# Designs tried in a protein design run: designed miniproteins, single chains, continued (2). Part 39

Each design is a single chain, and the fold is of that chain. pLDDT is the mean over its residues in the fold that is shown.

## One batch from the design tools (miniprotein)

Design m5328
Fold by ESMFold2-Fast:
Structure m5328 (fold): chain A 72 residues (1-72)
Amino acid sequence: HMARFLVTSPADTDTLVETALRAARSARAAGIRADARLAGPGQVEITAETEEVARALGQSVADQVGGTVEPL
């Protein structure tokens, strides 16, 4: 089953979603199974083939927009 991480940010929700989608798209371009979706206002769910990848993508997004990452 794919690993899931929640990114929570005080940034604008659209900016958070766009940043997460770009991160997932970059991972997919590198041959890594990953996706991102809106989970709620100020929240995005990152999914990936491993916990390490999902955490790394989530942390990258959180570092870019200012936020926190936690496993689901």
Scores: mean pLDDT 85

Design m5329
Fold by ESMFold2-Fast:
Parts: C-alpha cells; sequence; structure tokens
Structure m5329 (fold): chain A 82 residues (1-82)
C-alpha cells in the first residue's frame, strides 16, 4: 500500500537513533495532518492516528530502530483496516 510506504519512507528519512520522542511525535503529527489535508482521514482520525503512533513508538522503546519503524508501519496498516 502506497500510504504505508509513504510513512516508512518519511520515518527512514527523518528519524535516527538520536531522535527524541518529541521529534518523532512531531513527524507523526506532520504525517497525520498531511493525510487529513489529502482527504484520506478526517481531523478526528488524524488526531487518533497521531496518538496511536506515539503510544506504539514509546511502547517499543527497547527495540531497535528498524523494529520500531516496522511496528509503526504495522500499527498504521491496522488503523487503516479498522
Amino acid sequence: DSISNDLRNMLNSTIDDSSTDDQVSSVFSQFSNDLVIRGVLSQDQGRQLTNRLIQTWQQNRDNSLNTRIDNMVNTFRQFLSS
């Protein structure tokens, strides 16, 4: 799915091992807002997605960066399927 690949590419280009939770949260907010602007999500869905991604990122703190990114993309796919 092209939208999930957009998230993966955004994360791979903007996030590294030195990135703070605040920086990552900002990236998730930007991504969700872009989907709202594009008409893929409502404003309420965009807020819910941002919160879900932030929570999942924080819960995966002990995992490698690549595993955390994979888990973010999987969380996003599940969100779109629900």
Scores: mean pLDDT 82

Design m5330
Fold by ESMFold2-Fast:
Structure m5330 (fold): chain A 62 residues (1-62)
Amino acid sequence: VTLEELEQEYPELASLLQEYEENTGRTFSDDERLRLLLAAKDEEVETVDELTTLLPKVLGRN
């Protein structure tokens, strides 16, 4: 599965990542974005707050 396929299949999750980037000024790499989308899909993440709790589990750091 590619990043492009995941963003097309789960546009809501892609939007949450973009919202987090805009709110924090953080920019995710393609590899980080792919890992976060896969984890967010598996955990059924619906909000930016839930995404924030996922960051240290997926990326190893806040």
Scores: mean pLDDT 79

Design m5331
Fold by ESMFold2-Fast:
Structure m5331 (fold): chain A 91 residues (1-91)
Amino acid sequence: MMLAGGAVGVAPDGTALGVSVSGAPGEEGQVTFRVNGEEVEAEGATATVDADGRVTASGRVTANGITYELTASARGTAFESWGGSLRAVPV
């Protein structure tokens, strides 16, 4: 069974950040990072879907000259849910 989950947030400068993860429980997840609605490549991207249906992801993205270390967690569902938590830390 595939599970999906995601989280969105807005940085202090108004940049919109998003992370979505999908995968089977107990496996490495597929992750997508977004900046202002556009898919971007993240450095060091990792994602997991655990056996309890939690989805987690991390990676670094650069937006508007600022590099953010992103961490996201959500409850995975059979249909995508955007009710997760996103933490963005400038580095």
Scores: mean pLDDT 74

Design m5332
Fold by ESMFold2-Fast:
Structure m5332 (fold): chain A 81 residues (1-81)
Amino acid sequence: TSELVRKANEAALAAYEELRADDEAVREITRRYYTSLGILTDERVAAAVRAWREGDPDPSRIPPPLNLIEIGAEIDRELLA
């Protein structure tokens, strides 16, 4: 269960690193990818974005899956289990 989330995160990280240097669209694509998997619900996405901005108020940066999903991984396991 959680293994699927981890593999999705690893794949997203690889794609993110590949394109990160010049493309924040990768973050949008990654967000849509996780949302389509049902991992990031609307409420979870809103909470993650809020926490991201409270800790680092950079509105140009969508939280990458690793940064906030790592914190919410336990909850994601419950959602997927």
Scores: mean pLDDT 49

Design m5333
Fold by ESMFold2-Fast:
Structure m5333 (fold): chain A 89 residues (1-89)
Amino acid sequence: APALYRPDPELASLLNSFTGETRPTLTLDELFEMLKKIAERLRLADPADPSLVDLRDTPLGRLLGVDSLDLRDEAAVRARLLTRSTLVE
C-alpha cells in the first residue's frame, strides 16, 4: 500500500480552502494532484507552459519556501511537499 502523509496544519488549511479536502492523511500522489488543483484555481500557471507555476507572493509559495515549481519535475515537487508533511506509521 502507498505511504500516507499528514499535511501540517497550514498545508491542510490551504488544501481545504481550495480543494475541499477534509481527510487527515493523503498519499504523496494525492498531495501532488491537490497542489496542481490549487495552482490551477489560483491561476499561477504560465499560459505558454502550464507545467511552470509562479508562486511568488502567494500563500502556497510562502508555505513551500519557493518562488516557482516545474510540475514536470515530480521529484522536486514531492520533496517540497515532504517538507510540510509527516509520514503516518
Scores: mean pLDDT 80

Design m5334
Fold by ESMFold2-Fast:
Structure m5334 (fold): chain A 94 residues (1-94)
Amino acid sequence: RGDEALARTALAGAKRVLDQVAKESTPEEAEIFKKAKEGLETLYNGDKRDEAAQKALELSRAYGESLVNPEEGREKMLKIAEEIAKEYEDLKAK
């Protein structure tokens, strides 16, 4: 059903969102978004492709919300980024 094309599009979009919000964030938040970007790509290319694609889509939706409700959208993006970063650290520990 084009799931791979949609997943790749979601991943590319999420990586761009992470780059953009990192530039406008505090240094501490920027580090989280940077780890999330690396983690998202690593998880997508590994055994957690579907989970990474779903997280990428959630991140893109949160960015869309931030254009209408900046505080809530930013909070959601940061939480999703923290989840991706944690999953990436857990994968590196194996």
Scores: mean pLDDT 79

Design m5335
Fold by ESMFold2-Fast:
Parts: structure tokens; sequence; C-alpha cells
Structure m5335 (fold): chain A 86 residues (1-86)
């Protein structure tokens, strides 16, 4: 759980960085930028020992949505734990 959460967060941070750098550089091919972002995210997830998340990101489309749903589920679980402690 914690390892997967860290891998997902690192993947999204890597993807966001690629997209922000491309936007700042004025790159005009959004599909190529998105493909590079997915690649960077997959590499980050794999380095943190989550090959499942890496594979979902490499699939694109539905795979990206599944990875996002996993992140949302983790945050929902953490939020519920915080509410229970209050």
Amino acid sequence: SERRRRALLAAYEAMLKVMEEAKAAGVKDPEAVYREALRAGAEAAERLGDPETAELLRKGGEGVREALERLEAIFREEWTAIERAA
C-alpha cells in the first residue's frame, strides 16, 4: 500500500514535470508531450518497485485512468482514517 502510494505520487510528479517543462518551452505537439509524460511516469513507478503501475501508464488510455483511480482510492482511505481519528 505505502510502496504503491509512493510509486503513484512519484509517477504523477514525473508526468507533471514533463508537461510543465514542455509548456514552458512552447512545445506544440500535445500528443508527443503526453506520450513522454507517460513514459517518465512509468519509469518513476518502476524505479520505486511498482511494475504494475508502470505497465498501466505504458498502456495509456484506460491504463492511465486505472492508475488515477488507484491514487484516488488511496487518498480516500487516508482521508477516512483521518476523519475516524477526529
Scores: mean pLDDT 70

Design m5336
Fold by ESMFold2-Fast:
Structure m5336 (fold): chain A 68 residues (1-68)
Amino acid sequence: MEEVRKFAEELIKKEKLSPEEKARLEAFLKYAIEKGLSLEQVKKEYEERKRLERIEKEKREEVLEKLE
């Protein structure tokens, strides 16, 4: 838990995240804490989510336009 919070704090300061990104990070932290993930697992999941988010965003834009 402590390690995960530290990691998030450093990310926020280093990358100067936008309010939207900060909210997403907080949601992810809640999830990680609830699951009891270790720092190593949190880093892995976060990186994987980042990659997937990039790919999904491009796909989602097309799907969202079609759905709406």
Scores: mean pLDDT 69

Design m5337
Fold by ESMFold2-Fast:
Structure m5337 (fold): chain A 60 residues (1-60)
Amino acid sequence: MPISNRELADALLERGLITEEQARRLKSLPTPADAALEAVKLMGTDGLEEVTTRLHIEKG
């Protein structure tokens, strides 16, 4: 299942990779794809891939 904007934003915030303001922005985007694209701009593809892999493992 695709990771939600909220799950992605919270995971990035918990890891200290984004600010609370940036997390709010990600949560306000209309789709998970838009949130993922914005996150790539902030941290690059490698960082986003690591976080999403961890979220999938933690969720099952």
Scores: mean pLDDT 71

Design m5338
Fold by ESMFold2-Fast:
Structure m5338 (fold): chain A 60 residues (1-60)
Amino acid sequence: GKEAAIKAINIAKSKADPATQAEYDKAIADIETGDSFSDAASRFAAEGLRLAGATERAEA
């Protein structure tokens, strides 16, 4: 659901440069305003999950 997507994007955001963080903030805001889960927001969430998982595996 939306909460899982927002959580994934927040994890990716914490590991990103400030400029990239602004793009993640916009995606989170678009999800939170509640109209629809856009294709762009879905792609950002999927990418955030992959980045978070890859980073955690690299740390391990």
Scores: mean pLDDT 67

Design m5339
Fold by ESMFold2-Fast:
Structure m5339 (fold): chain A 65 residues (1-65)
Amino acid sequence: SLAAVLARLADGLARVQSLIDEGNKLAEEYKKKDPELGNKVLGGYQAIADSELRRLLAEARRALA
């Protein structure tokens, strides 16, 4: 069902957004003490979010093939 694929994609995108939001909050906290550490924390969350987004898109493409 296309509706089921879209619902799973929506849930996955919400998880990606949560990762981005968490990364931004933690980066801001750590940047107050150590800008380099804050940037590394943000980069780590961005990498995880990017990986999850790529996986979600690949799953959607397979389901639509």
Scores: mean pLDDT 83

Design m5340
Fold by ESMFold2-Fast:
Structure m5340 (fold): chain A 55 residues (1-55)
Amino acid sequence: MKKEEISTEEAILRALELESKGAKVERDGNVVTIEHEGKKIIIEFEGDKAVVTTE
């Protein structure tokens, strides 16, 4: 499991790029879960920053 802290803007751009490639995106409040190519990416938005976890 890889955990990374990035800006909210960068996290949004990464999510949009993955969605454009056919990734499955689910939103629950401030948490976005993305499933792409057998990988699960969880983005948790905290104001101006986001915590990205890759499983």
Scores: mean pLDDT 81

Design m5341
Fold by ESMFold2-Fast:
Structure m5341 (fold): chain A 87 residues (1-87)
Amino acid sequence: MEEEIKKAKSLPLDEAAYELAKLAAKLELEGRKEEAEKAGKEAFELAKQGGSALALRRGGLEGLIEASEGELKEEVQRALEEALAEE
């Protein structure tokens, strides 16, 4: 997992945040909640560096992390991927 985060962080900011968001969702759905939370926090940190527009798009990532406790995990992940695909 650490290696996957490092590889994602070598990508352009938007791509890194997107890949880490997908990784977090996948890990959560696999029951690897601790690793999902770590990946999600890394993605959120990258979103903060990108400024207001990226932070707004990454608001979905924060929702995804919270949804790891809830019922709408897949819907949150799909919404994030759709929002990112608009670029």
Scores: mean pLDDT 62

Design m5342
Fold by ESMFold2-Fast:
Structure m5342 (fold): chain A 65 residues (1-65)
Amino acid sequence: GASAAATIGGIMRKEHEAGRPLTAEQAADAARAMLESGASEEEVRRALLDGGVSPEMAERALAAA
């Protein structure tokens, strides 16, 4: 019974990604910039999660930064 909600969610996510595509490389660049600004690893992780990045992708971004 969730097909319509899943479709709407997919469209919103696709529009968000089309306007601001978030790749693993972009997440790593953002993580590096935040760390250089004096943010802690935990603050960077939370910022990535708040931005819609999965926990596994956030960890990979931090490892790549």
Scores: mean pLDDT 66

Design m5343
Fold by ESMFold2-Fast:
Structure m5343 (fold): chain A 90 residues (1-90)
Amino acid sequence: MEKILEEAFKKLLELYQPTEGAKKGLEEREKDKELLLAIKVAALKEMIEKGLVKLSPKEEEEFKKLLKKVEEYLEKKREEAERELAEREE
């Protein structure tokens, strides 16, 4: 799974052609391993939807587990951000 995620991420960067600012943003986000994993999972999902990557049944199960983990992580981060804003009085 790791190689497929890495290759999908590289391919997405080629397709997206990020600006210099976006590249620096990604580099800073490399310090957040969970956020980097979320980006790689999103890249693989896009590559599958475009028909550029086909997963084996085992890899598809692993990918579904990663998708669920990433969705739960992003939801938690959103809830934490909303709570932090509420604690600051609006």
Scores: mean pLDDT 68

Design m5344
Fold by ESMFold2-Fast:
Structure m5344 (fold): chain A 66 residues (1-66)
Amino acid sequence: EEKKKEEIKKFAETNRDKILETLQKYADSTGNEELKTRVELLKQGKSLQEAIDEAIKRMEERAKAA
C-alpha cells in the first residue's frame, strides 16, 4: 500500500524535475533572483506554499537579528 504511493511519487517527481530544471536555466539566463529561489525550493520537494513560508521565516529571523 505505502510502497505503491512511493512509486507514484517517484514517477511524478521525475517529470517534475525536468520542468524545474528548465525553469532554473531560464531564471539563471534572465537573472531573476526570485524565480531562481522558488525553483530551488520546488526542486527540494517544497510546494509553492512551503517556498513562501520559508521566505517569511527567513525574514522573521533577520528581524530578530536586527
Scores: mean pLDDT 65

Design m5345
Fold by ESMFold2-Fast:
Structure m5345 (fold): chain A 89 residues (1-89)
Amino acid sequence: AEAERERLKEKLRELIRKYGVNNITLEQMAEELGVSRSTVRELLREIFEENEKKVQEILDKHKETAKNLVDVAGISPDIAALLLEAFDK
């Protein structure tokens, strides 16, 4: 079900926050979630795509400032999105 898929994604995000993406293996994530490694890989891809979309939405909302931060100041899109979100009222 879609609701269960969202819960699994939330658990994955919590595991990544707790251990760091470089300190947790795909197998450990699969064991913690009780799913296959293939399912974890699919969920990670979905999380990545959703994060990319959210970053793009923030950048699109603040196009002129985002362009100056990324193109002129050389700030990465992810950091630019965080800055724009933090300064959005």
Scores: mean pLDDT 68

Design m5346
Fold by ESMFold2-Fast:
Structure m5346 (fold): chain A 72 residues (1-72)
Amino acid sequence: APTAFELVSEAAALKEEAQRLYEEGVLSEEEYKRVIELTDEAIRAAFAGDRATAEALLREAKEIIERSKRKA
């Protein structure tokens, strides 16, 4: 299972990717805001010791990014 540090690092990387994709027009404003919300929730879950919830939230954020790339 990933450490809290690894989950937080992944959340930070997803936020940076989402910002770039939003600037490129690949993510809508709604999709971008949802990714930020999910990654912030994942960070809170990771620090609370709920790694499974953190992983699920990060996976949902990744799925938004992947679906947006597919539609673009």
Scores: mean pLDDT 85

Design m5347
Fold by ESMFold2-Fast:
Structure m5347 (fold): chain A 99 residues (1-99)
Amino acid sequence: ATPLTDETITAGVAHIVAGVAYVTAKRLEKQGAPPEKVELIRQAADLVAEAANKLERGEITPQEAAEMLRKASELARQAGETDLANAIENVAKKFEELA
């Protein structure tokens, strides 16, 4: 079996959260949510995915990835998506524990 590191597992969780954010944005858009709200959630999803991808490639530190995730959490919070913001914040804390 391929060995799983804490960094690999945490990046995997970040990818899942990014996927949830993209699905949330698409669902809200179909339900007629304000375009500004949908765009904030898409921006949050993009930041989560980018942080995970860059960390997996060794291009950034876990601390830098956590900072990107905290920015994504704030965007989700501004959109009124508190549960999504909390999920992103929890992943940021896991990355900070790796630093």
Scores: mean pLDDT 83

Design m5348
Fold by ESMFold2-Fast:
Structure m5348 (fold): chain A 113 residues (1-113)
Amino acid sequence: MSPLERLEAILEETIARLEEAGAPQEEVDAVRDTYAALLAEGRATGDLRAVIEEAVAYLRGLGLHYARRGRLEQARIALRGALELARLAYEETGDPEFRRLAEELERELRALE
């Protein structure tokens, strides 16, 4: 599977899990629209690294937003999506900053248990 196909799969799985966890349709649509824009940018520029960095930041922010509101199931889903993307970025680039980001996201997920 190509890195772009893996990115698309992680994003689609995250959306499906948010729907299953009862996120309102307007919130799910906003996430889907953001992902469509990010994927279109990645296809246009070929800068997969920049797209993954932006997607991780978006999902991490979304997870923290949900956690702050006590929506822990949706928070875990968003943070897991961010973690999978950070791991993908590390596999593709070998950049230690993505490994560090993945470790930070793992700690944030444990704090919600």
Scores: mean pLDDT 84

Design m5349
Fold by ESMFold2-Fast:
Structure m5349 (fold): chain A 76 residues (1-76)
Amino acid sequence: TERREKAKQYTIKGVNAAQNGDAEKARKYAEEAAKAAGALEASKPYIDKGVEALKKGDIEGAIQYLAKATAVGLAS
């Protein structure tokens, strides 16, 4: 599915940015993934939590929240 494939591609980019500690790029790619999934509003709280976790140095928590944002977007 085109929607799922684009969301997956942006999620991978967001996770890579989070692993590199790049909060701004992680947010950008997570928002693009949510837009591709068609549910930015539903995903927004999880994106915000992921970016906040990353700013606090919790890379693992950030990755988990960003993945959840995509999953919520695709389920909407």
Scores: mean pLDDT 80

Design m5350
Fold by ESMFold2-Fast:
Structure m5350 (fold): chain A 84 residues (1-84)
Amino acid sequence: MKYSEEEVEKHLKEILAWYGSPSSSRLARVKAALDALVEAVKQDPSIRPLVIKVLETVLKEPAKDAVDEEIKKAIEAAIKQLKA
């Protein structure tokens, strides 16, 4: 299996680390991590509840700036895709 729970945890940690970061690349990095998580769930549907739970937890955090708002929109879109 190419996508293990540790690889999924790595992508989730990257999303959390980039949320609220001062880095100008954070939106692009979060989107890349979200795409990787969606693909991982397609390959191993058993991780879907874990991925959705963590992403929904991030959505409960307040946005600090406009990039955080855009990150939240990307996360909401990913959750919708994962629940489809």
Scores: mean pLDDT 74

Design m5351
Fold by ESMFold2-Fast:
Structure m5351 (fold): chain A 78 residues (1-78)
Amino acid sequence: SPAERERQLRRRTVELMQETIRAIAKELGYDEAQIEAILEDESAARAFVAQVGERYGQEMAESLATMLARLREAREAG
């Protein structure tokens, strides 16, 4: 059904955003526990975005902040 396809696409989008965050965090030297904290805790996510801004610039920091906000919204929605 269209609704089932839409649910599958939303789950895939969340997965791809998480993979993007993980890849960049690993390049910055974050370990797996720190990456989980970034994905689960707003304070850790904010610190990560600040580090991205310092290393890669504000444009990339804003993109990752947007991804993290969308991941948080999806988590709060269920």
Scores: mean pLDDT 84

Design m5352
Fold by ESMFold2-Fast:
Structure m5352 (fold): chain A 97 residues (1-97)
Amino acid sequence: AVRVLGTSGGTLGKPGVIEKYIDWIKERAPEAAQVRFTFEIRDGVATLVRADALDAAGNVLLSREASEIAEETGTEVPRFEVTGPDGPRELDVGVVE
């Protein structure tokens, strides 16, 4: 089962988009234990900039820009409103079955 961190219940931003990104990465790195999403926060909006596939030991198996995944999946780059300072922020999501 895929676990997404965010609002209690495992949703982050727009429903289903993060799940599509996780699936896209898992297809290319099936040994991935987690996906690390890097967001850039500007004016109260978090925009996904990068996704990294990590193994259980934390080694990077695959790294892709969010724009590349968006183009290949036919989705928009995930954006959502946040509170807090501008700057980069990382979110690790477990993808263990």
Scores: mean pLDDT 72

Design m5353
Fold by ESMFold2-Fast:
Structure m5353 (fold): chain A 74 residues (1-74)
Amino acid sequence: GSAAEAEALRIEAATLAAQRSREEYEKRVGPIERIEGDVDAAGRAIAVLTTEEGEVRLPLDPYIANQAFSEVAG
């Protein structure tokens, strides 16, 4: 239904926001092998980063995440 499509768009927007923040994340966690976006149980956008040391989950800046969502959804 429409709710499932809205959830997919939120994940897509989070992925775009995470990819746009790649350089900032790499300065903090080192080289990133894979970047994905996701949403937590509260609906907050998060970045899922795969590094040589393993998976790191970091919150996305709400401003950047909201801007990406507006671009994807509207």
Scores: mean pLDDT 81

Design m5354
Fold by ESMFold2-Fast:
Structure m5354 (fold): chain A 98 residues (1-98)
Amino acid sequence: MAVEKLIEEAKKLLDEGEKLKNTDPVRALHLFAEAAGIAKVVLELDPENKEAKEIYERAQKGIDELLPKLTPEERQLAANEFVAGALRAIGIIEDERL
């Protein structure tokens, strides 16, 4: 249950990032970073999860495409979104145990 919810949330963030990458690259970077953070937590729980691997790889490719177009300050903010995604994933897992 928790893993499926995390995969769906990460897919939603990834799809929104793909839509925005040419019109709002800063927002797209934040969305890709958050999706990568969620996918990373899923992979710590289930290293064989193919969907999480695909989400993580697609998010990393999106980040790599956007990084050269952004300022150093904008790039540093993306690291915070990755951490936020990971913390959100942990919270969802903890809620499933209550």
Scores: mean pLDDT 79

Design m5355
Fold by ESMFold2-Fast:
Structure m5355 (fold): chain A 80 residues (1-80)
Amino acid sequence: MSKEELEKEAKEIIEELEKLKKELVEKYGDSEETKLTVEELDHMIESIEKALENENYESLESGIEAMKKKIEELKKELEK
């Protein structure tokens, strides 16, 4: 994957994570479980943003793959 492709994918992942945060709060409200999940997602977004700023494309690629897995898991939970 090229640097441009990784940067585009990272931005798309950040947007999807922000959307999922909103959906979690909308569905579950201010529960402790939702708060912990939102905090985890905030840390993930920050990690991707730092990797982009530092041009650490190896960490960015690994981070994107981990975030894709987390997004799929959260989508499955939201379907329940």
Scores: mean pLDDT 78

Design m5356
Fold by ESMFold2-Fast:
Structure m5356 (fold): chain A 79 residues (1-79)
Amino acid sequence: SSVEKAKAIAEELVEKGKEAEKKGDLETAYYYFSLAVRIYEYLGEVEKAVEVGELFKDVFKKLPNLEMPKLPKELRPEL
């Protein structure tokens, strides 16, 4: 299902974000965490959204000029 696909993508993005952060690539970590938090919010995974959201905010404070990346249309809920 699209929900299962979105959850798998969010989990992969969190792992890539953590890997980038370990390498000191804060810009890449910011993009991955920001995408993952938005997917978890769309899925209603509140605890995961909060957890990843804190990681995103900590990186964002160091990189204030980065824009929030857009989710692929396939991962966006229709309002």
Scores: mean pLDDT 75

Design m5357
Fold by ESMFold2-Fast:
Structure m5357 (fold): chain A 89 residues (1-89)
Amino acid sequence: GEIEEYKQKLQEAINKKDIKQAKYFTLELLNLSTSDEEKFEVVKTFAEFLVKQGKVEEAIKYLEFASGIFSNPELVQKAKEEVEKLKEI
């Protein structure tokens, strides 16, 4: 399905260290994903990639953005915890 195809393309972009393509497929997956759990997994994967590329501030931005679109308060809290971990770097 479209979600599986875009997850594969996101992983290919990460493997190539293509930040622009990884961002594109992350945003597309956030639009296509039907659950907060799937959205959190996608954003966490992209944020971890950004940290590995030395873009900690950008990783924080995407986690904060994701926490704003979640309706599940447990996932909002998990996203905030990931942000606090990155602020300690």
Scores: mean pLDDT 84

Design m5358
Fold by ESMFold2-Fast:
Structure m5358 (fold): chain A 110 residues (1-110)
Amino acid sequence: SPMLEQVLAELETAIRLLEHALELLEKAPEDEIAQMKVKALLAAVAGTLYLVRRRLEKENAPEEIIRLAEEAIRLVNEAGKSKDPKEQIELLRRAIELLERARRLVEEYL
């Protein structure tokens, strides 16, 4: 499905952006410019994952994949609201793990 191939590309992009956000938080947790960049990255990821979830629903993808995308959106939004870099790192690591699982399941469903 062309839409599922697009979902796969969007999941891979979201994972890369979250990995970049993690690197910024780990290297410079107290740097205000790094924190602003992290917030921008998290907003972009949340928007991308919202589209991913919508595409998965339209394709009648397995409920497990949709739930993984929904939980990842929740974790990314919680990280964006947090003022604690350590909490943000823990939430984003969990989000990446869920998105990697979703990516594998989408590849198997293609």
Scores: mean pLDDT 90

Design m5359
Fold by ESMFold2-Fast:
Structure m5359 (fold): chain A 73 residues (1-73)
Amino acid sequence: SLENAAADVLNFLIENSKGKKFPLSVEEAAELLAELKKHVGEEAWERFAEDVASLIVEDEEKKKEAIKLAKEM
């Protein structure tokens, strides 16, 4: 369900945020987003990637670049 996917995304972010400084670089954000896709699958990832990127990068331009790079990984 969408609610289960959202919980999986939140748990992933909590675990993978330990020791990191936010906002992330575009490259760090792309790597985190690519790893998220492996954990939740592509369908759930497409629904949440923009919201997650908005939490982990500084601005709209970096968000778009990080998502684009993650799709290419």
Scores: mean pLDDT 80

Design m5360
Fold by ESMFold2-Fast:
Structure m5360 (fold): chain A 78 residues (1-78)
Amino acid sequence: MEEELEKVLKEYKERVFKLRELYLQGKISREEYMEELARVYEETLERVLEILEKGDPEMAKFLREKRPELLAFVRSQI
């Protein structure tokens, strides 16, 4: 579980860094950058939830219940 979560978080950071680089280089628009960031976050959250369902189902349940609030928060930040 811990190793799988560390891998997911590492991949998340690498994807975010790559998107930021593309945006700063002017290779993607601000709108495309924001849409891709939201997608990366949503995909990462799903992968985390799948891993947690196997090792910590109570935490997974809590995060699933909070998912709409978390997604709304992310959308408000970008």
Scores: mean pLDDT 75

Design m5361
Fold by ESMFold2-Fast:
Parts: structure tokens; C-alpha cells; sequence
Structure m5361 (fold): chain A 70 residues (1-70)
């Protein structure tokens, strides 16, 4: 789980997602809160230009996988 969270966070930072939103997504992943990851994941995708959206989607996917492993 920790490795998936670290990788997901790294992808979100590379894509240019705001740090405050990344920390909220990290906290939700550690708590196993899939509903919050889904909601904030949409905000993260919309926070970046179109060319970065696939990278954000991958980062959010990894955080959701980490949450499911709890």
C-alpha cells in the first residue's frame, strides 16, 4: 500500500496537481476512503491541462488501489 501511495503521489506532483489536493488524496488513500478519492480525483483531473490528465488518472488509480488493500 505505501509503495502505491508514494508512486501515485509522485505522478500527481509530476502532472502539476496542487499540493494541498495531493495531501488530501494521500490522506484519503491511507484511510481507505474511496468516495473521497473519487471526488477529489475529479478535481485533480480538472486542475491540470488536457495533456497531463492521463498522468493524473494513473496517479488517482494507484491511490484507489492502495485504499482497496486496507
Amino acid sequence: ADALIAEGVALLREAGVPEELIEQLRAAARAGDLDTIDRLGVQAVLSVPDEQRALVGEGVRLLAEAARLL
Scores: mean pLDDT 84

Design m5362
Fold by ESMFold2-Fast:
Structure m5362 (fold): chain A 69 residues (1-69)
Amino acid sequence: KKEEIEKRLKEIDARLDEVHARMAPVDAELNRRFSPEALSEVATLFGEIINLVMERKELERELKKLDEE
């Protein structure tokens, strides 16, 4: 089960890298011009990052508990 958690953490890290890469050009565009569409896209991507970070934090806590066994 520890191996399953480690595998999931690796997947989350890869997905976070992908979302950050997608967000960078949208953030740059928002700095150049204000757009409700671009702002909405950033908000959606930020929500995805929050969900992934929260899942990672939960899995890290579970992994730590397993290390005590």
Scores: mean pLDDT 77

Design m5363
Fold by ESMFold2-Fast:
Structure m5363 (fold): chain A 57 residues (1-57)
Amino acid sequence: SSLQRDIDIGVAEIEIAVANLVLRKAETLADPQKQAELKAEAQAMIERARKRIEEAR
């Protein structure tokens, strides 16, 4: 339904915003390994959100 589509897109947009905050936090970490882990988590969030947007269309 169009309502479910709009909800799914909205949730995905929030996930992308959260991922951007995680990326910003990663850049402040002194530990290169921890930085890499957080960047990987943020990329995974972005990919899941992107897929949700595509599937909602």
Scores: mean pLDDT 84

